# Designs tried in a protein design run: designed miniproteins, single chains, continued (2). Part 11

Each design is a single chain, and the fold is of that chain. pLDDT is the mean over its residues in the fold that is shown.

## One batch from the design tools (miniprotein)

Design m4349
Fold by ESMFold2-Fast:
Structure m4349 (fold): chain A 88 residues (1-88)
Amino acid sequence: MSKSLSLEDVSEEALRAAEELARRFGLDEAQKRKLAITLERFQREFGVEPREVREEITRLIEEEGLEFGEALQAVGIKAVTGKYLLPE
């Protein structure tokens, strides 16, 4: 994909998922904005729904003890490899 996304390009689903994560994990406005754009990119480029990304990040933080940045990176790797589905 060749075009940079802005916050205005973000779907309502991606905005909701980013806001839920920001509220739950104490992200600042800049982190929330970047997350919303990242979720929109995952949906457009890899077909991964924002809800699935939100649920996986939440699981990685709450069940696996990862920090937010680590969880986001792990989800990104899964999305790029085309193996992203719900965890076992």
Scores: mean pLDDT 74

Design m4350
Fold by ESMFold2-Fast:
Structure m4350 (fold): chain A 63 residues (1-63)
Amino acid sequence: SFAERVELAKRLSELAREAGLSDEEMDEIMRRVAGKRWTASDVLSLSPEQLEAIIEEVEKVLE
């Protein structure tokens, strides 16, 4: 659902800030995992499964 995607997108943005990732680094992760850009419209176009996959990649930086 749209609400689920918004919540996942919000969590992803919070994790990216916690990990200290730049917009350029996030764009690279987005392109590699989903073939999309780190923009609000592209992030909200992702499926929940794609958002979860990107969250997993960001969480690896926090390890």
Scores: mean pLDDT 83

Design m4351
Fold by ESMFold2-Fast:
Structure m4351 (fold): chain A 56 residues (1-56)
Amino acid sequence: MQEAIERARAAIRLNGTVPDVGATATAPSDSPEAKARAAQLNEAIRRALEEARAEE
């Protein structure tokens, strides 16, 4: 599990852009809670779609 997190961080570094955690707090147009919720929902949708295809 930690390996996946490390790879994600490495990919961000390779992109040449460092994510600023402060930037997420300074921008009121987007909340970290909304992002976390969106990620959770997206994962649930992907799993539901995978299971639906497996049933067929």
Scores: mean pLDDT 58

Design m4352
Fold by ESMFold2-Fast:
Structure m4352 (fold): chain A 73 residues (1-73)
Amino acid sequence: KLEELIAKLEKKSAEVLAEDLARVDEISDEELEALAERYGVDRALIETDKRELIRAAHEVLYKQMLEKAKSLG
């Protein structure tokens, strides 16, 4: 059951990342700055590679969610 939860988390994480990458040009610089601050990502990526900023933020979020899932088992 826990393994199934982790598998669903992986799938949902990939889907949300794909959605955010698809709408990257619609995300404001202010929203990207808030995202970088929240997940400890390099703000310089806002000017150089917005997609990498989103990927890095989602990686941090996924790790946080994975640790939370482990604490429940």
Scores: mean pLDDT 80

Design m4353
Fold by ESMFold2-Fast:
Structure m4353 (fold): chain A 63 residues (1-63)
Amino acid sequence: SAELKKKLEELAKKYGLSLSQVEGLLTLLKEGFSDEVVIQYAMKYGGLSREQAEELVEELKKL
């Protein structure tokens, strides 16, 4: 939806990620990967700190 895309764009800007990176993380959560796997992916490929990755994953889970 347009509303979901807007929220993902806002998260991408906040965490210094591309929209496609944030969409990828949401897809992993929807596919049933654990929070820890998604956190590690955000750190390794997104360049986020653990704290930033944990905050982003919590925000994605609220969508």
Scores: mean pLDDT 89

Design m4354
Fold by ESMFold2-Fast:
Structure m4354 (fold): chain A 89 residues (1-89)
Amino acid sequence: SSMKKEKVREELIKLIDEMLAATKDKVPDTEAAKKMLGVLELLKESLKNNESYETIKQRLIEELGLKEEEAEDIVEKLKEIEKEIEKEL
């Protein structure tokens, strides 16, 4: 149902917020850490805007300069987490 999908997205956004807070508690002294913060912030905004997985993948490539394979891996992991949250609802 649309209500179940909305709840899954809300829980996923909360999880990303927790990951962002945990990452920001450490001074980002590496390009890898800065890249991870950028990815998490982009994922949160895209989910908040109900953007498709294809749109998320394109934004990761175009806005953050990720390789296509890396962007696809991130989207697949996002789908896996979303399915796990759905099972708990």
Scores: mean pLDDT 80

Design m4355
Fold by ESMFold2-Fast:
Structure m4355 (fold): chain A 91 residues (1-91)
Amino acid sequence: MTEILVEAWREAARRIAEAARPVLGEEGAELLLEAAELAIRAALGEAVDPAALARAQAFADSLSDEQKAQLAAIEEEISAEMAAAAREKLA
């Protein structure tokens, strides 16, 4: 079950980063995807590079209130789409 949850988390992160590309730019979308992968690895108890964690934190701190609101809206939309797809698969 852990591998299924990790795969779903990575898929969500990929979709969010792709949807956020027009808001954050290509570099920002890549940093968002990197931050998500670091969060996944940390949750699994894996060692993470402190420099990569610092970079992810600096990126998060650099976002404007507008960008944070847009990102939150994208996260909500992708989460709803994934939940709907999961329900369809189970039906």
Scores: mean pLDDT 77

Design m4356
Fold by ESMFold2-Fast:
Structure m4356 (fold): chain A 81 residues (1-81)
Amino acid sequence: SVEEAARKAAEAAKKNGIDKTVELARKYFGPEGMAAATAGWGAAEADSPEAYRQVGRTLSNALGEDRAREAMEKAAEAAKK
């Protein structure tokens, strides 16, 4: 789900450092990726389930649900290693 993918993207932001996560998101996803990474950073700092849900909602509104989910899934894949 977009919510699960957003949570894992926030975990990647915490693990890899915020600046690096934003840079990678810009490189691979463009301005929409930067917005996603910035929202994920805010969710990671807030460290609340509601913040992760809001990230998923914001991206779905900006990109459409399918694109938002794919972008978040790629971020989550990076978090595995």
Scores: mean pLDDT 62

Design m4357
Fold by ESMFold2-Fast:
Structure m4357 (fold): chain A 86 residues (1-86)
Amino acid sequence: AGDKALKELLNKPLNEPYRLLEMARNKAPRSEIEKERKKIEEEAKKIFEYLSQILPQEQLEKWKKEWEEVLKRVEEEMERILEAMK
């Protein structure tokens, strides 16, 4: 019980940054992309705070590192897409 909910909670923040790439490809205004990025970062912070209460330290640090790596990769690709569309 709860395994699916925990997996969703762990995986959702890791998948949400990829929406920024879809927005960039669809030529969404940069201001909208920046607002969405801020929402994604704030949601991830809330999830991290919640997870810190229930997960072992090792698993929490691994998840945080993975999230930071995903966000960095997405931001780099997003900027490349936006610059290519100028």
Scores: mean pLDDT 78

Design m4358
Fold by ESMFold2-Fast:
Structure m4358 (fold): chain A 106 residues (1-106)
Amino acid sequence: EEEEKKRILFLQGMAAYALGRKYLKEGNYEQAIKYFELAIKYFTEALGENSAYVARAYLLLGDAYEKMGNKEKAISYYEKAITVAEKAGNQKLVDEAKKRLEKVKS
């Protein structure tokens, strides 16, 4: 019962994440942000706050804000991505988020 509910939430998170990626690629940053926020909500409910999926969604949310010229929000989301990726034990995501953070601060 609980496992089935979490599986459905995870699939909804994946669908939202895919739509966020599509809108980001199309330059529709407002829709990308909405879908990445939705993906974070579903992934958090399915996997907990410190999953690699949540970290990836924060990373791309940072990318969307950077492309909109909102440097302050981009920095905030890259920092959240680093924190979550560290807690998830995903060093590749930590490194990727740190690289984006240094680039946006330059």
Scores: mean pLDDT 90

Design m4359
Fold by ESMFold2-Fast:
Structure m4359 (fold): chain A 84 residues (1-84)
Amino acid sequence: SIEKAKETLEKEEEVIKKLLELLKKNPNISQAELAEKLSELTGVPKATARRVLSEELRKLGDRELAIIRAASELVLQAALEEEE
């Protein structure tokens, strides 16, 4: 639905902003720490967050873009697991 899409987009923006702020304050942050924060912010398992972040980093070759894409995918996954 449009309502669920808007909610998902707003959650995605929130997660992305928090992660990019973290990266800006700690540019030497590890992939493992970023995956941990993705897991914490989205509610998905750490193993899932690690896998998605690793895949996006491999595909994009850009850390900031990989964070954006991983956050988007994980927020969407969490939204799809919501009870109707």
Scores: mean pLDDT 80

Design m4360
Fold by ESMFold2-Fast:
Structure m4360 (fold): chain A 91 residues (1-91)
Amino acid sequence: KVEEAIKEAVEKEKLSKTQLEAALEALEEALKNGKSVTEVSEELAKKYKLSKEEVVEAATKLADIIVQVANDYKISIEEALKAARKVAEEL
């Protein structure tokens, strides 16, 4: 299932709950407002108590996971992001 595939990929990439939440917020902002991950990474690093580099790396890893899952399950990027949000809530 979509959520299980995302959870497995997140665990394989060793993303913590905090890194996953920061990455999700970065990708959600990029999708909704056309901002780059780099533009939001400084604010999100402060919010989640991560480095800017950690936010960018986590968002890059999550973006790759989201694109792959969306393609494999034939769902939208937005739907895959919603599934990833549920995974983050259960971690």
Scores: mean pLDDT 83

Design m4361
Fold by ESMFold2-Fast:
Structure m4361 (fold): chain A 87 residues (1-87)
Amino acid sequence: IDEKLKELEELIEEIEKLNPEAGKLAREMLKVLQDYLNGKISLEEAEKKLLELLMQMLELTKDNPETQKLVYRFASIVGEIMREKEA
């Protein structure tokens, strides 16, 4: 998990360089993920917030395939972390 969280931070930095607004949303997603991992919010609340933020990031980056690839990679790692928490 710690290694994947570090990869998320690195992806946020790359996203911010290409699209600062999308990077801000990615940081919000990381905060939601951390709140879920720390038991501050339920799985249902986390999934709802993460989906809303992901959809906003995809809309902001729809005209830039390079940035959108990073957004999809970020979402994939978030999903992997959440799956590991449930297992």
Scores: mean pLDDT 83

Design m4362
Fold by ESMFold2-Fast:
Order: C-alpha cells, then sequence, then structure tokens
Structure m4362 (fold): chain A 67 residues (1-67)
C-alpha cells in the first residue's frame, strides 16, 4: 500500500533511528507519490508534536490523513 511504502522510506531515511524529522517525512511522502498538499498537511500535524516524530507516530498520522 502507499502507506507501507511511505513507512519503509521513513525507516530508510531514519537510518536505524526510531524518529524522523519533518524534512525526512516530507521527502519520503513525495518520493512515493503522495500529493504535495497532502504531504504538507501531514508534516504540519507532525510538527504539532515537536521537531521530530517516532515512526509509529508518523504512521498513525499518515493513516489518519490518507484513510
Amino acid sequence: SLIDEVVERLKELAGGKETVSAVQARQAMLEVGVPEAVADEIVNKLLEGGPTASIEEARRIIEEVLS
């Protein structure tokens, strides 16, 4: 699924870390084909929790917006 592709790319960009930056999250979404406006909405929601988010938190927000 698109969500699983985003999560796999997030894991790659995280380089073994449990957290990703807003820049990494945006890049992952754009590379897998999430529309820019939707990617920006998800990034804004991630930034409400701080400058970084766990991959689990990022997945949750992505599922809420893309479902």
Scores: mean pLDDT 82

Design m4363
Fold by ESMFold2-Fast:
Structure m4363 (fold): chain A 67 residues (1-67)
Amino acid sequence: MKEEILRLLREVARLVDTDPERAARLAEEVDELLGSLPPDEAVAVWEEARREDPEGVAAYAQVVAGL
């Protein structure tokens, strides 16, 4: 699951400027996956995402704020 969340965040970063509708759908999938994890595990995954893919996390935040 962690690898899948990180993969989706990279896709959100790739698509946010060129296909914002698809980026929004992928951001929703990230939310669903994070919501399926225990809170402590979700926090750990998100902290790792901020470290490994800050661009993906920033793109996700922009998409979510735009919803």
Scores: mean pLDDT 81

Design m4364
Fold by ESMFold2-Fast:
Structure m4364 (fold): chain A 69 residues (1-69)
Amino acid sequence: SMAELERKAELLREMALRAGLSEEEAEQIANLVLQGDIEKAIELLGKRVAEKHGEVAGKVARHEARQAL
């Protein structure tokens, strides 16, 4: 449902912001979820976290996102 996609989008947006990503980056990730492209959203989250905090942090972020969704 759209309500479930909105909830998942908000969860990934919150995770992105807590990881120190910008509002613009968090919105890009949320928009992918709203389009139903959850795997691309998780990959983009992981990529952006890896760029800021290193590859291991990116892998952890992807794992946590999959567990939360």
Scores: mean pLDDT 88

Design m4365
Fold by ESMFold2-Fast:
Structure m4365 (fold): chain A 93 residues (1-93)
Amino acid sequence: GKIGEITSPRVELITTGPNASGMLGDASAAAQAAQDLGGRPVGMEVLSETKIRVVLDSPTVADARQAAEAGIAAAKENGKEAEVTDSTLYNDL
């Protein structure tokens, strides 16, 4: 997995695997691990047959990075790749 530059309390976690439908459980586990560290899911989207996006809000940038690291670790334990970056989706200010 890869963590991009995180400068926003809102991040997107993209999980990559062989089949998106077969990955819903794995992506949900990664999102849950992030939630357990204060990340709040805002949305989940199937991007392609091999990619799922989860958007997470956290109270601070530091919390967002910690949630991102937990999500990546959970995806890796399930044999998936994950990457995290800042998100501009669901601009609820």
Scores: mean pLDDT 71

Design m4366
Fold by ESMFold2-Fast:
Structure m4366 (fold): chain A 105 residues (1-105)
Amino acid sequence: KTEEVYKKLKTLSGVEALLYLVELVKNGEISLREAAEVLLRLLTDDLNPNILSRLSEEQREELLRLIEKELQELIDNNSSDEEIEEALNRLYLAIGQVAREEELG
């Protein structure tokens, strides 16, 4: 259940949260899509909880696809903490960009 995963993630740092999600997906405990949904909620809540409710279906799907790609790359490459931090920075940038497009469009 993704709600239990979300509650656990809120107790972790960003790097620890990504490592936890990567481990759950590797172990088959959650799907890649479920991990992406939980991470999107975590990152948007960190920035502004109103972002998620204001995203169009197209914007949400774009962000989920980007998160899935980043998580899959971390899974495939046994990534370092520095690579995980870079992935987080890219995801925050992508969310911020999509949120700005919503405000302007």
Scores: mean pLDDT 79

Design m4367
Fold by ESMFold2-Fast:
Structure m4367 (fold): chain A 65 residues (1-65)
Amino acid sequence: MPTAAELREKATKAMDEAVKAIKQLLDGIKNKESQEVIEKLRTKAFEANKQFVELMREMRKQQAA
């Protein structure tokens, strides 16, 4: 089982990936990329954010007294 420290490290990495993916999506929209490219960037941003939220839930579950 991952330790609280390991979950925190994974959550930090997932947050960084989510921020990066959102930035790439915003840059793609600003640069008027094709709809296909924008859809791929949206999917990537959504998946990265979902992973971060799941890790935050796991941390909260382990912290629940």
Scores: mean pLDDT 78

Design m4368
Fold by ESMFold2-Fast:
Structure m4368 (fold): chain A 87 residues (1-87)
Amino acid sequence: MTPEELKEELELFLKIVEEETKKHNVDLKELLSLVVGTLTAQLKYLEGMEPEKAIAEGKKKAKEMLENKTVEELKEELKELVEKLIE
């Protein structure tokens, strides 16, 4: 999968998630913050961080995103993290 194909699939996935969260009254910002935190933990682990420390960094990132970022900023952060994970 190319980075361009991954971006297209991620945009389609985010559109589906946004439509489903609206239908089921799920907090999209909370969900996206959790996903960003999870991917941050995975990236830190792949960079050689201890698993427990990587998880702690992911939790910190999720909280920071939920408190300080808009849904659009969360979508951009998610795209950047996914790109780093495929490099």
Scores: mean pLDDT 76

Design m4369
Fold by ESMFold2-Fast:
Parts: structure tokens; sequence; C-alpha cells
Structure m4369 (fold): chain A 71 residues (1-71)
């Protein structure tokens, strides 16, 4: 799905921003993410913040799977 295509991008940007959801959402908007995907992606990133706080050693690939499971 289109959401599955944007998930790895969102996760990478989230990690690069230092886990800043608002900065990541602003960057996703700048990259042209469809408006209808922004709320699901925000929810996934909030879930990732929680997952990272509980296990800071999760790889980027594992974080993408955590985000996908939330969707």
Amino acid sequence: SLLDEWLPVAVRLFLESGLDVEATMARLRELGVPEELLEPLRAALEHLRQAISQNPHLSEAQLVEVARAHL
C-alpha cells in the first residue's frame, strides 16, 4: 500500500530528527506525503516513541515492523 511505502521513510526521518514527531511530520509534508496518510503516520511514530523508550536497541528494520503492526 502507499502507507507501506512511506513507513520506512517516516521511520528514517524520525530517527534522524532525534525522535521529534513534529519535525518528522513537517518533513513528511514537505516531501509530499498525501494528507490522508499524515494522521496514520503520526500515530505510528507515537507508537514507535513508546517502543524505543522500552527497548532502545531496536534496529531500524524492527522499528518499521513495529510501526506497521500499529497500522
Scores: mean pLDDT 85

Design m4370
Fold by ESMFold2-Fast:
Structure m4370 (fold): chain A 63 residues (1-63)
Amino acid sequence: SLKSIVEGLKKKDKRFDGIDPSKIKSKLELLERVRFAETGETKDLSSVDADEMIEKLKKKYKI
């Protein structure tokens, strides 16, 4: 679930402590919030393969 990914990220890196899993309705919203936490910048991610990016995110943070 998206909630379990957020909780995993919070355990690995304090930058993600501000992400509220209850406010995340899609994989794209999760990716946008993660990018903002990492870079401080907002970017439209609507054209990306969200499933592939989530799998890369899990590998990066060992979730």
Scores: mean pLDDT 77

Design m4371
Fold by ESMFold2-Fast:
Structure m4371 (fold): chain A 73 residues (1-73)
Amino acid sequence: MAELAAKLAALTREALAAGTSPLPDEVAERAVEIYELIAAGRVEEAVELIAELAKEEGFDPEEARRLAREVLA
């Protein structure tokens, strides 16, 4: 997981620098932050950012935390 997260962060940063990101810059930057936290082993902080993003999109943040922990375990 951490190695994959580090690669995803690097690819997203490269796409942002090249102007080829399919996501809006703000969303891509937030995704990089989440990936970097996962790569650093800061899983609980990544889970909280995922839960906050889910809440902003109208999803249950507790369900988002549960699923994120299962995926990142």
Scores: mean pLDDT 75

Design m4372
Fold by ESMFold2-Fast:
Structure m4372 (fold): chain A 71 residues (1-71)
Amino acid sequence: MTEYLVRLSDGSVYLVKSDGSIEKISDAEGVRLVLTNEYEEIAPEELPEELRKAIKEKTGLEISRVVKLTL
């Protein structure tokens, strides 16, 4: 299953699932997910448009960085 770690403009980190689920996580949990799964850093514009829109609607913040996780 594909999930995304998204860093927002305020430095907060969110776990975003392909179903549109968005959850704020700690930096420690983000590091754990990267170390225990296959990962790829992608450009924010490579994130599906629907997920980018959902993040902006939920948080009101711009996307700074995206890491794609394969579970």
Scores: mean pLDDT 81

Design m4373
Fold by ESMFold2-Fast:
Structure m4373 (fold): chain A 65 residues (1-65)
Amino acid sequence: SMSLQEEAALLLGAVASAIFGVRVEKRDGKWVITLGENTEEAREGAEWLKEQLEKLGLEVEIIEP
């Protein structure tokens, strides 16, 4: 089952995916942001998303393609 914070994280991830070309998924209680391309824009978008998810109390990791 998902919490309201996790539902908010999925919505934020969907928006970030559309704008920055990143993917977000939950694995073993941790949120993983995957860059679609290794660009400064994608990295900045991933870092922004990480900050938002961490403010919701979630553990976040960014990985490159």
Scores: mean pLDDT 81

Design m4374
Fold by ESMFold2-Fast:
Structure m4374 (fold): chain A 51 residues (1-51)
Amino acid sequence: SAEEEVRRAQANLEGVRASVDSLGEDASAFGKQQVADAEARLAEARARLEA
């Protein structure tokens, strides 16, 4: 369901952020891109939930 997609996307984003944050100043461009990708997935899931 769209609600489950939002829940999973949110959990994934939280996990990715925690991993990137643990790298601190050593966070690579790849790590920053992973956060952006996870945020995009959450936005898509929320859009589907509202439709």
Scores: mean pLDDT 79

Design m4375
Fold by ESMFold2-Fast:
Structure m4375 (fold): chain A 55 residues (1-55)
Amino acid sequence: MEKEENIEKGKEYAKKGDIDGSIEANSKALSASKTEEERQKILKETSESVETAEK
């Protein structure tokens, strides 16, 4: 719940160009995750958001 909410916020900040906000939101999502699988998913979604914002 909280981790998923923070992932979405991270994506929104990245699209907005707020890199600092995106980093903070992703850090909260990572700290809320309890498994390596969840962390890998967060990192992948973050990378995809940054690539999309670059275009």
Scores: mean pLDDT 70

Design m4376
Fold by ESMFold2-Fast:
Structure m4376 (fold): chain A 61 residues (1-61)
Amino acid sequence: SMSVAEFVEEAVRSLREKLEAGEISREEAIAYLQVLADLARGAGDEASAARLEALIAELRA
């Protein structure tokens, strides 16, 4: 059984690979990361939510 934190880590890894490969746009990556941040916050995983918010801010810069 995968925890929310483990699911988020896998999803972030996949998104980074796709973004680096040019398979998805920055806007698409940001939209997906926002969904993951909402999921992490809903689960009470503040550490994962904060990390995802930092990554979103980096991609928006």
Scores: mean pLDDT 83

Design m4377
Fold by ESMFold2-Fast:
Structure m4377 (fold): chain A 61 residues (1-61)
Amino acid sequence: MLDTKEGQALVLGSMGIMLATVKGDKEAVDELAELEKQLQEGADVDEITKKIEELRKKLLS
């Protein structure tokens, strides 16, 4: 569900991929896709969320 930490992290990742695509940062797109895959494979939600937020901040800088 999108109201869970996992669902929210997936939404943030998808939004990050869209932002990275618009900016033409293919490396960020690939990194965000890998993080979403790790989350789906049962990785730590808090760790993955932090990494997504770090990449998103880089894209907004």
Scores: mean pLDDT 76

Design m4378
Fold by ESMFold2-Fast:
Structure m4378 (fold): chain A 64 residues (1-64)
Amino acid sequence: ATAAAIASIINDAIADGLLLNLSAAQIATLTAIKLANAFAGQLSTASILAVANATKAAIEALAA
């Protein structure tokens, strides 16, 4: 998986989450699901969780 491809999936998850009025935690879960589906076998579960947690933290920081 490339950094650009991962960023695209994160952006799609955030856009979908905002459209559906999801919480930061729900957007993080959606990000993890989208990454697992897009990069099956290319990203470890630990890597997917790290990206999802970083996305959650970024959304929460912007809300503070």
Scores: mean pLDDT 78

Design m4379
Fold by ESMFold2-Fast:
Structure m4379 (fold): chain A 55 residues (1-55)
Amino acid sequence: SPSLKAQIARLDDVIAGLDEQIREAEARGDTELVAGLRDAKATVEKTRDDLRSKL
């Protein structure tokens, strides 16, 4: 199984990808997609923070 630090690193990569997608969606004025991506980011951040609390 991957180490806890490796799991956190993968979640950080996902968050970075979501931030880029949010910027692109905002540039297009896709407000519905921006809202969905922001919700997805909040969920991933919560999971990351829960894992960080176990370090």
Scores: mean pLDDT 87

Design m4380
Fold by ESMFold2-Fast:
Structure m4380 (fold): chain A 68 residues (1-68)
Amino acid sequence: SREEARRYAEELIEEFERETQDPELTEVFRRIVEQYFASIEDPEEFIENIERAKRGLLAHHEARRAAA
């Protein structure tokens, strides 16, 4: 359901914050989640979109750490 998808998204945001320890990047991810949730037509598609966004942000975070 939409409500279950929202709860899952909140759990992913919490995990992301713990993994990155970056509040600014976590806020970016939260805003992406909110944008997808506002236009949600399919809860499964929403979950796929936010999981893809999380992977992209984690890859970016890791690349920046490796380059620094």
Scores: mean pLDDT 81

Design m4381
Fold by ESMFold2-Fast:
Structure m4381 (fold): chain A 90 residues (1-90)
Amino acid sequence: MTPEQILQEMLGSARAAQELLDELATRDLSPRERNAKEVAIDLHRMVVLNGVDWLEDALDPSTIAAIRAAVDAEDFAGAAALLEAALAAL
């Protein structure tokens, strides 16, 4: 898998996680639907963090730290913006 492919997968997951967070904040969901979306967010979080670990030697350390900090803050929109910038810089 190339660095570009990994960044694209991470970006897709960050965007999906943000959409799910927005749904949890704005929609009246059943407990089952809420739990399913929370599980999906956790899976997307793992994709981004695993991608960061894989790209640790390919990206600037400050970019790695910023993406981790955004994910820890549940700022997936911020993580997506950082991933878009990293893709553009390749």
Scores: mean pLDDT 87

Design m4382
Fold by ESMFold2-Fast:
Structure m4382 (fold): chain A 78 residues (1-78)
Amino acid sequence: MEAEEVLRRAEEVLERARRLAEEHGVTPQLKRAIRLAENGREAAREAAKTGSQILLEGAKRLVEEGRRLVREAEEAAA
């Protein structure tokens, strides 16, 4: 359940980053946000498979950091 929530948040961050990239091009900050969200998604999938709380907590941190970077990029583009 929690791993699925983290996966949904990672997909949301990736969708937002894709929209920004379509409008403004792929910036270094968006590349970092995408990498963080992708890594968080992979960690969340592995946590769902293994039940690892360490991987789940790591996934949450990665996705949250990616979300912050996307928000900053959205604000800079506005």
Scores: mean pLDDT 81

Design m4383
Fold by ESMFold2-Fast:
Structure m4383 (fold): chain A 65 residues (1-65)
Amino acid sequence: KKEEAVKAILSMAPEIGERLAKELAEGVLHSSKENVLSFIDTAVELGALSEEQGKKIKELVEEAA
């Protein structure tokens, strides 16, 4: 399940790197979907992710639920 989430995130936004993809996958498994989506929004606002990367990852998080 976590491995599938990591693969999905990396397939849509490979440029974010494996480390961040694993952290997001762990968030999905251990936190509410809303908390994970908020984390992605914060990362985009801080410039850690582009707006395009954030949108793709949010779609994958919603699909993974």
Scores: mean pLDDT 68

Design m4384
Fold by ESMFold2-Fast:
Structure m4384 (fold): chain A 112 residues (1-112)
Amino acid sequence: KFEEVEEHIESLLEEIKELAKDNEEIMKLIEKLEEIVKNTIKKLLELNPSLTVDELKLIATAVLFSTKENIEDNLNFIKNHINLDPESVEILKKALEEAAKLNEEINKLLEK
């Protein structure tokens, strides 16, 4: 399960890396984002071994593209469609918030 989700994360990040045009500062932020997403998926899978690959891919995508504007909507969508315990919800919320900060920094660097 984790390996399939990891391949999905890496595939999405390749598209983002192309937009960065080999900017080392942006690349370092993307690496931090990758670490947050992979660690979040690993923890959620440990707490919820019954999560499907599709559910984990949905969560990974939500974290990767998290922004301040979409955190609440993404968290509520996941909570309504995927059965997560309260501890898992807090892990996801923290990951969405941390990823949103990194995406804000990446976007500022891409916008000039």
Scores: mean pLDDT 81

Design m4385
Fold by ESMFold2-Fast:
Structure m4385 (fold): chain A 87 residues (1-87)
Amino acid sequence: ALEELERLFEEAKEAIRAGDAETALRLGQEILRKVLEAVPDLPEEKVNELEKLLLAAYQYVRDQNDVERALEKLEEARRLVKEILEE
């Protein structure tokens, strides 16, 4: 579970660095799906927080071509996922 999520986050970082917003969005959706599969009882507030961070990363690439801020939001999402899985 965590190892697969770490792989998806690394793939998302490479998509963001390449400016590939569509791949970043797809990988963000896959990350969210995998987290929900691993933690079916995840509170809605945590689901919304994770979705917001992943969407923000995508929007920084798509709308602003701001790779640095997109990577920052993706790292925040990764830390949130680790916290969720460690609880």
Scores: mean pLDDT 83

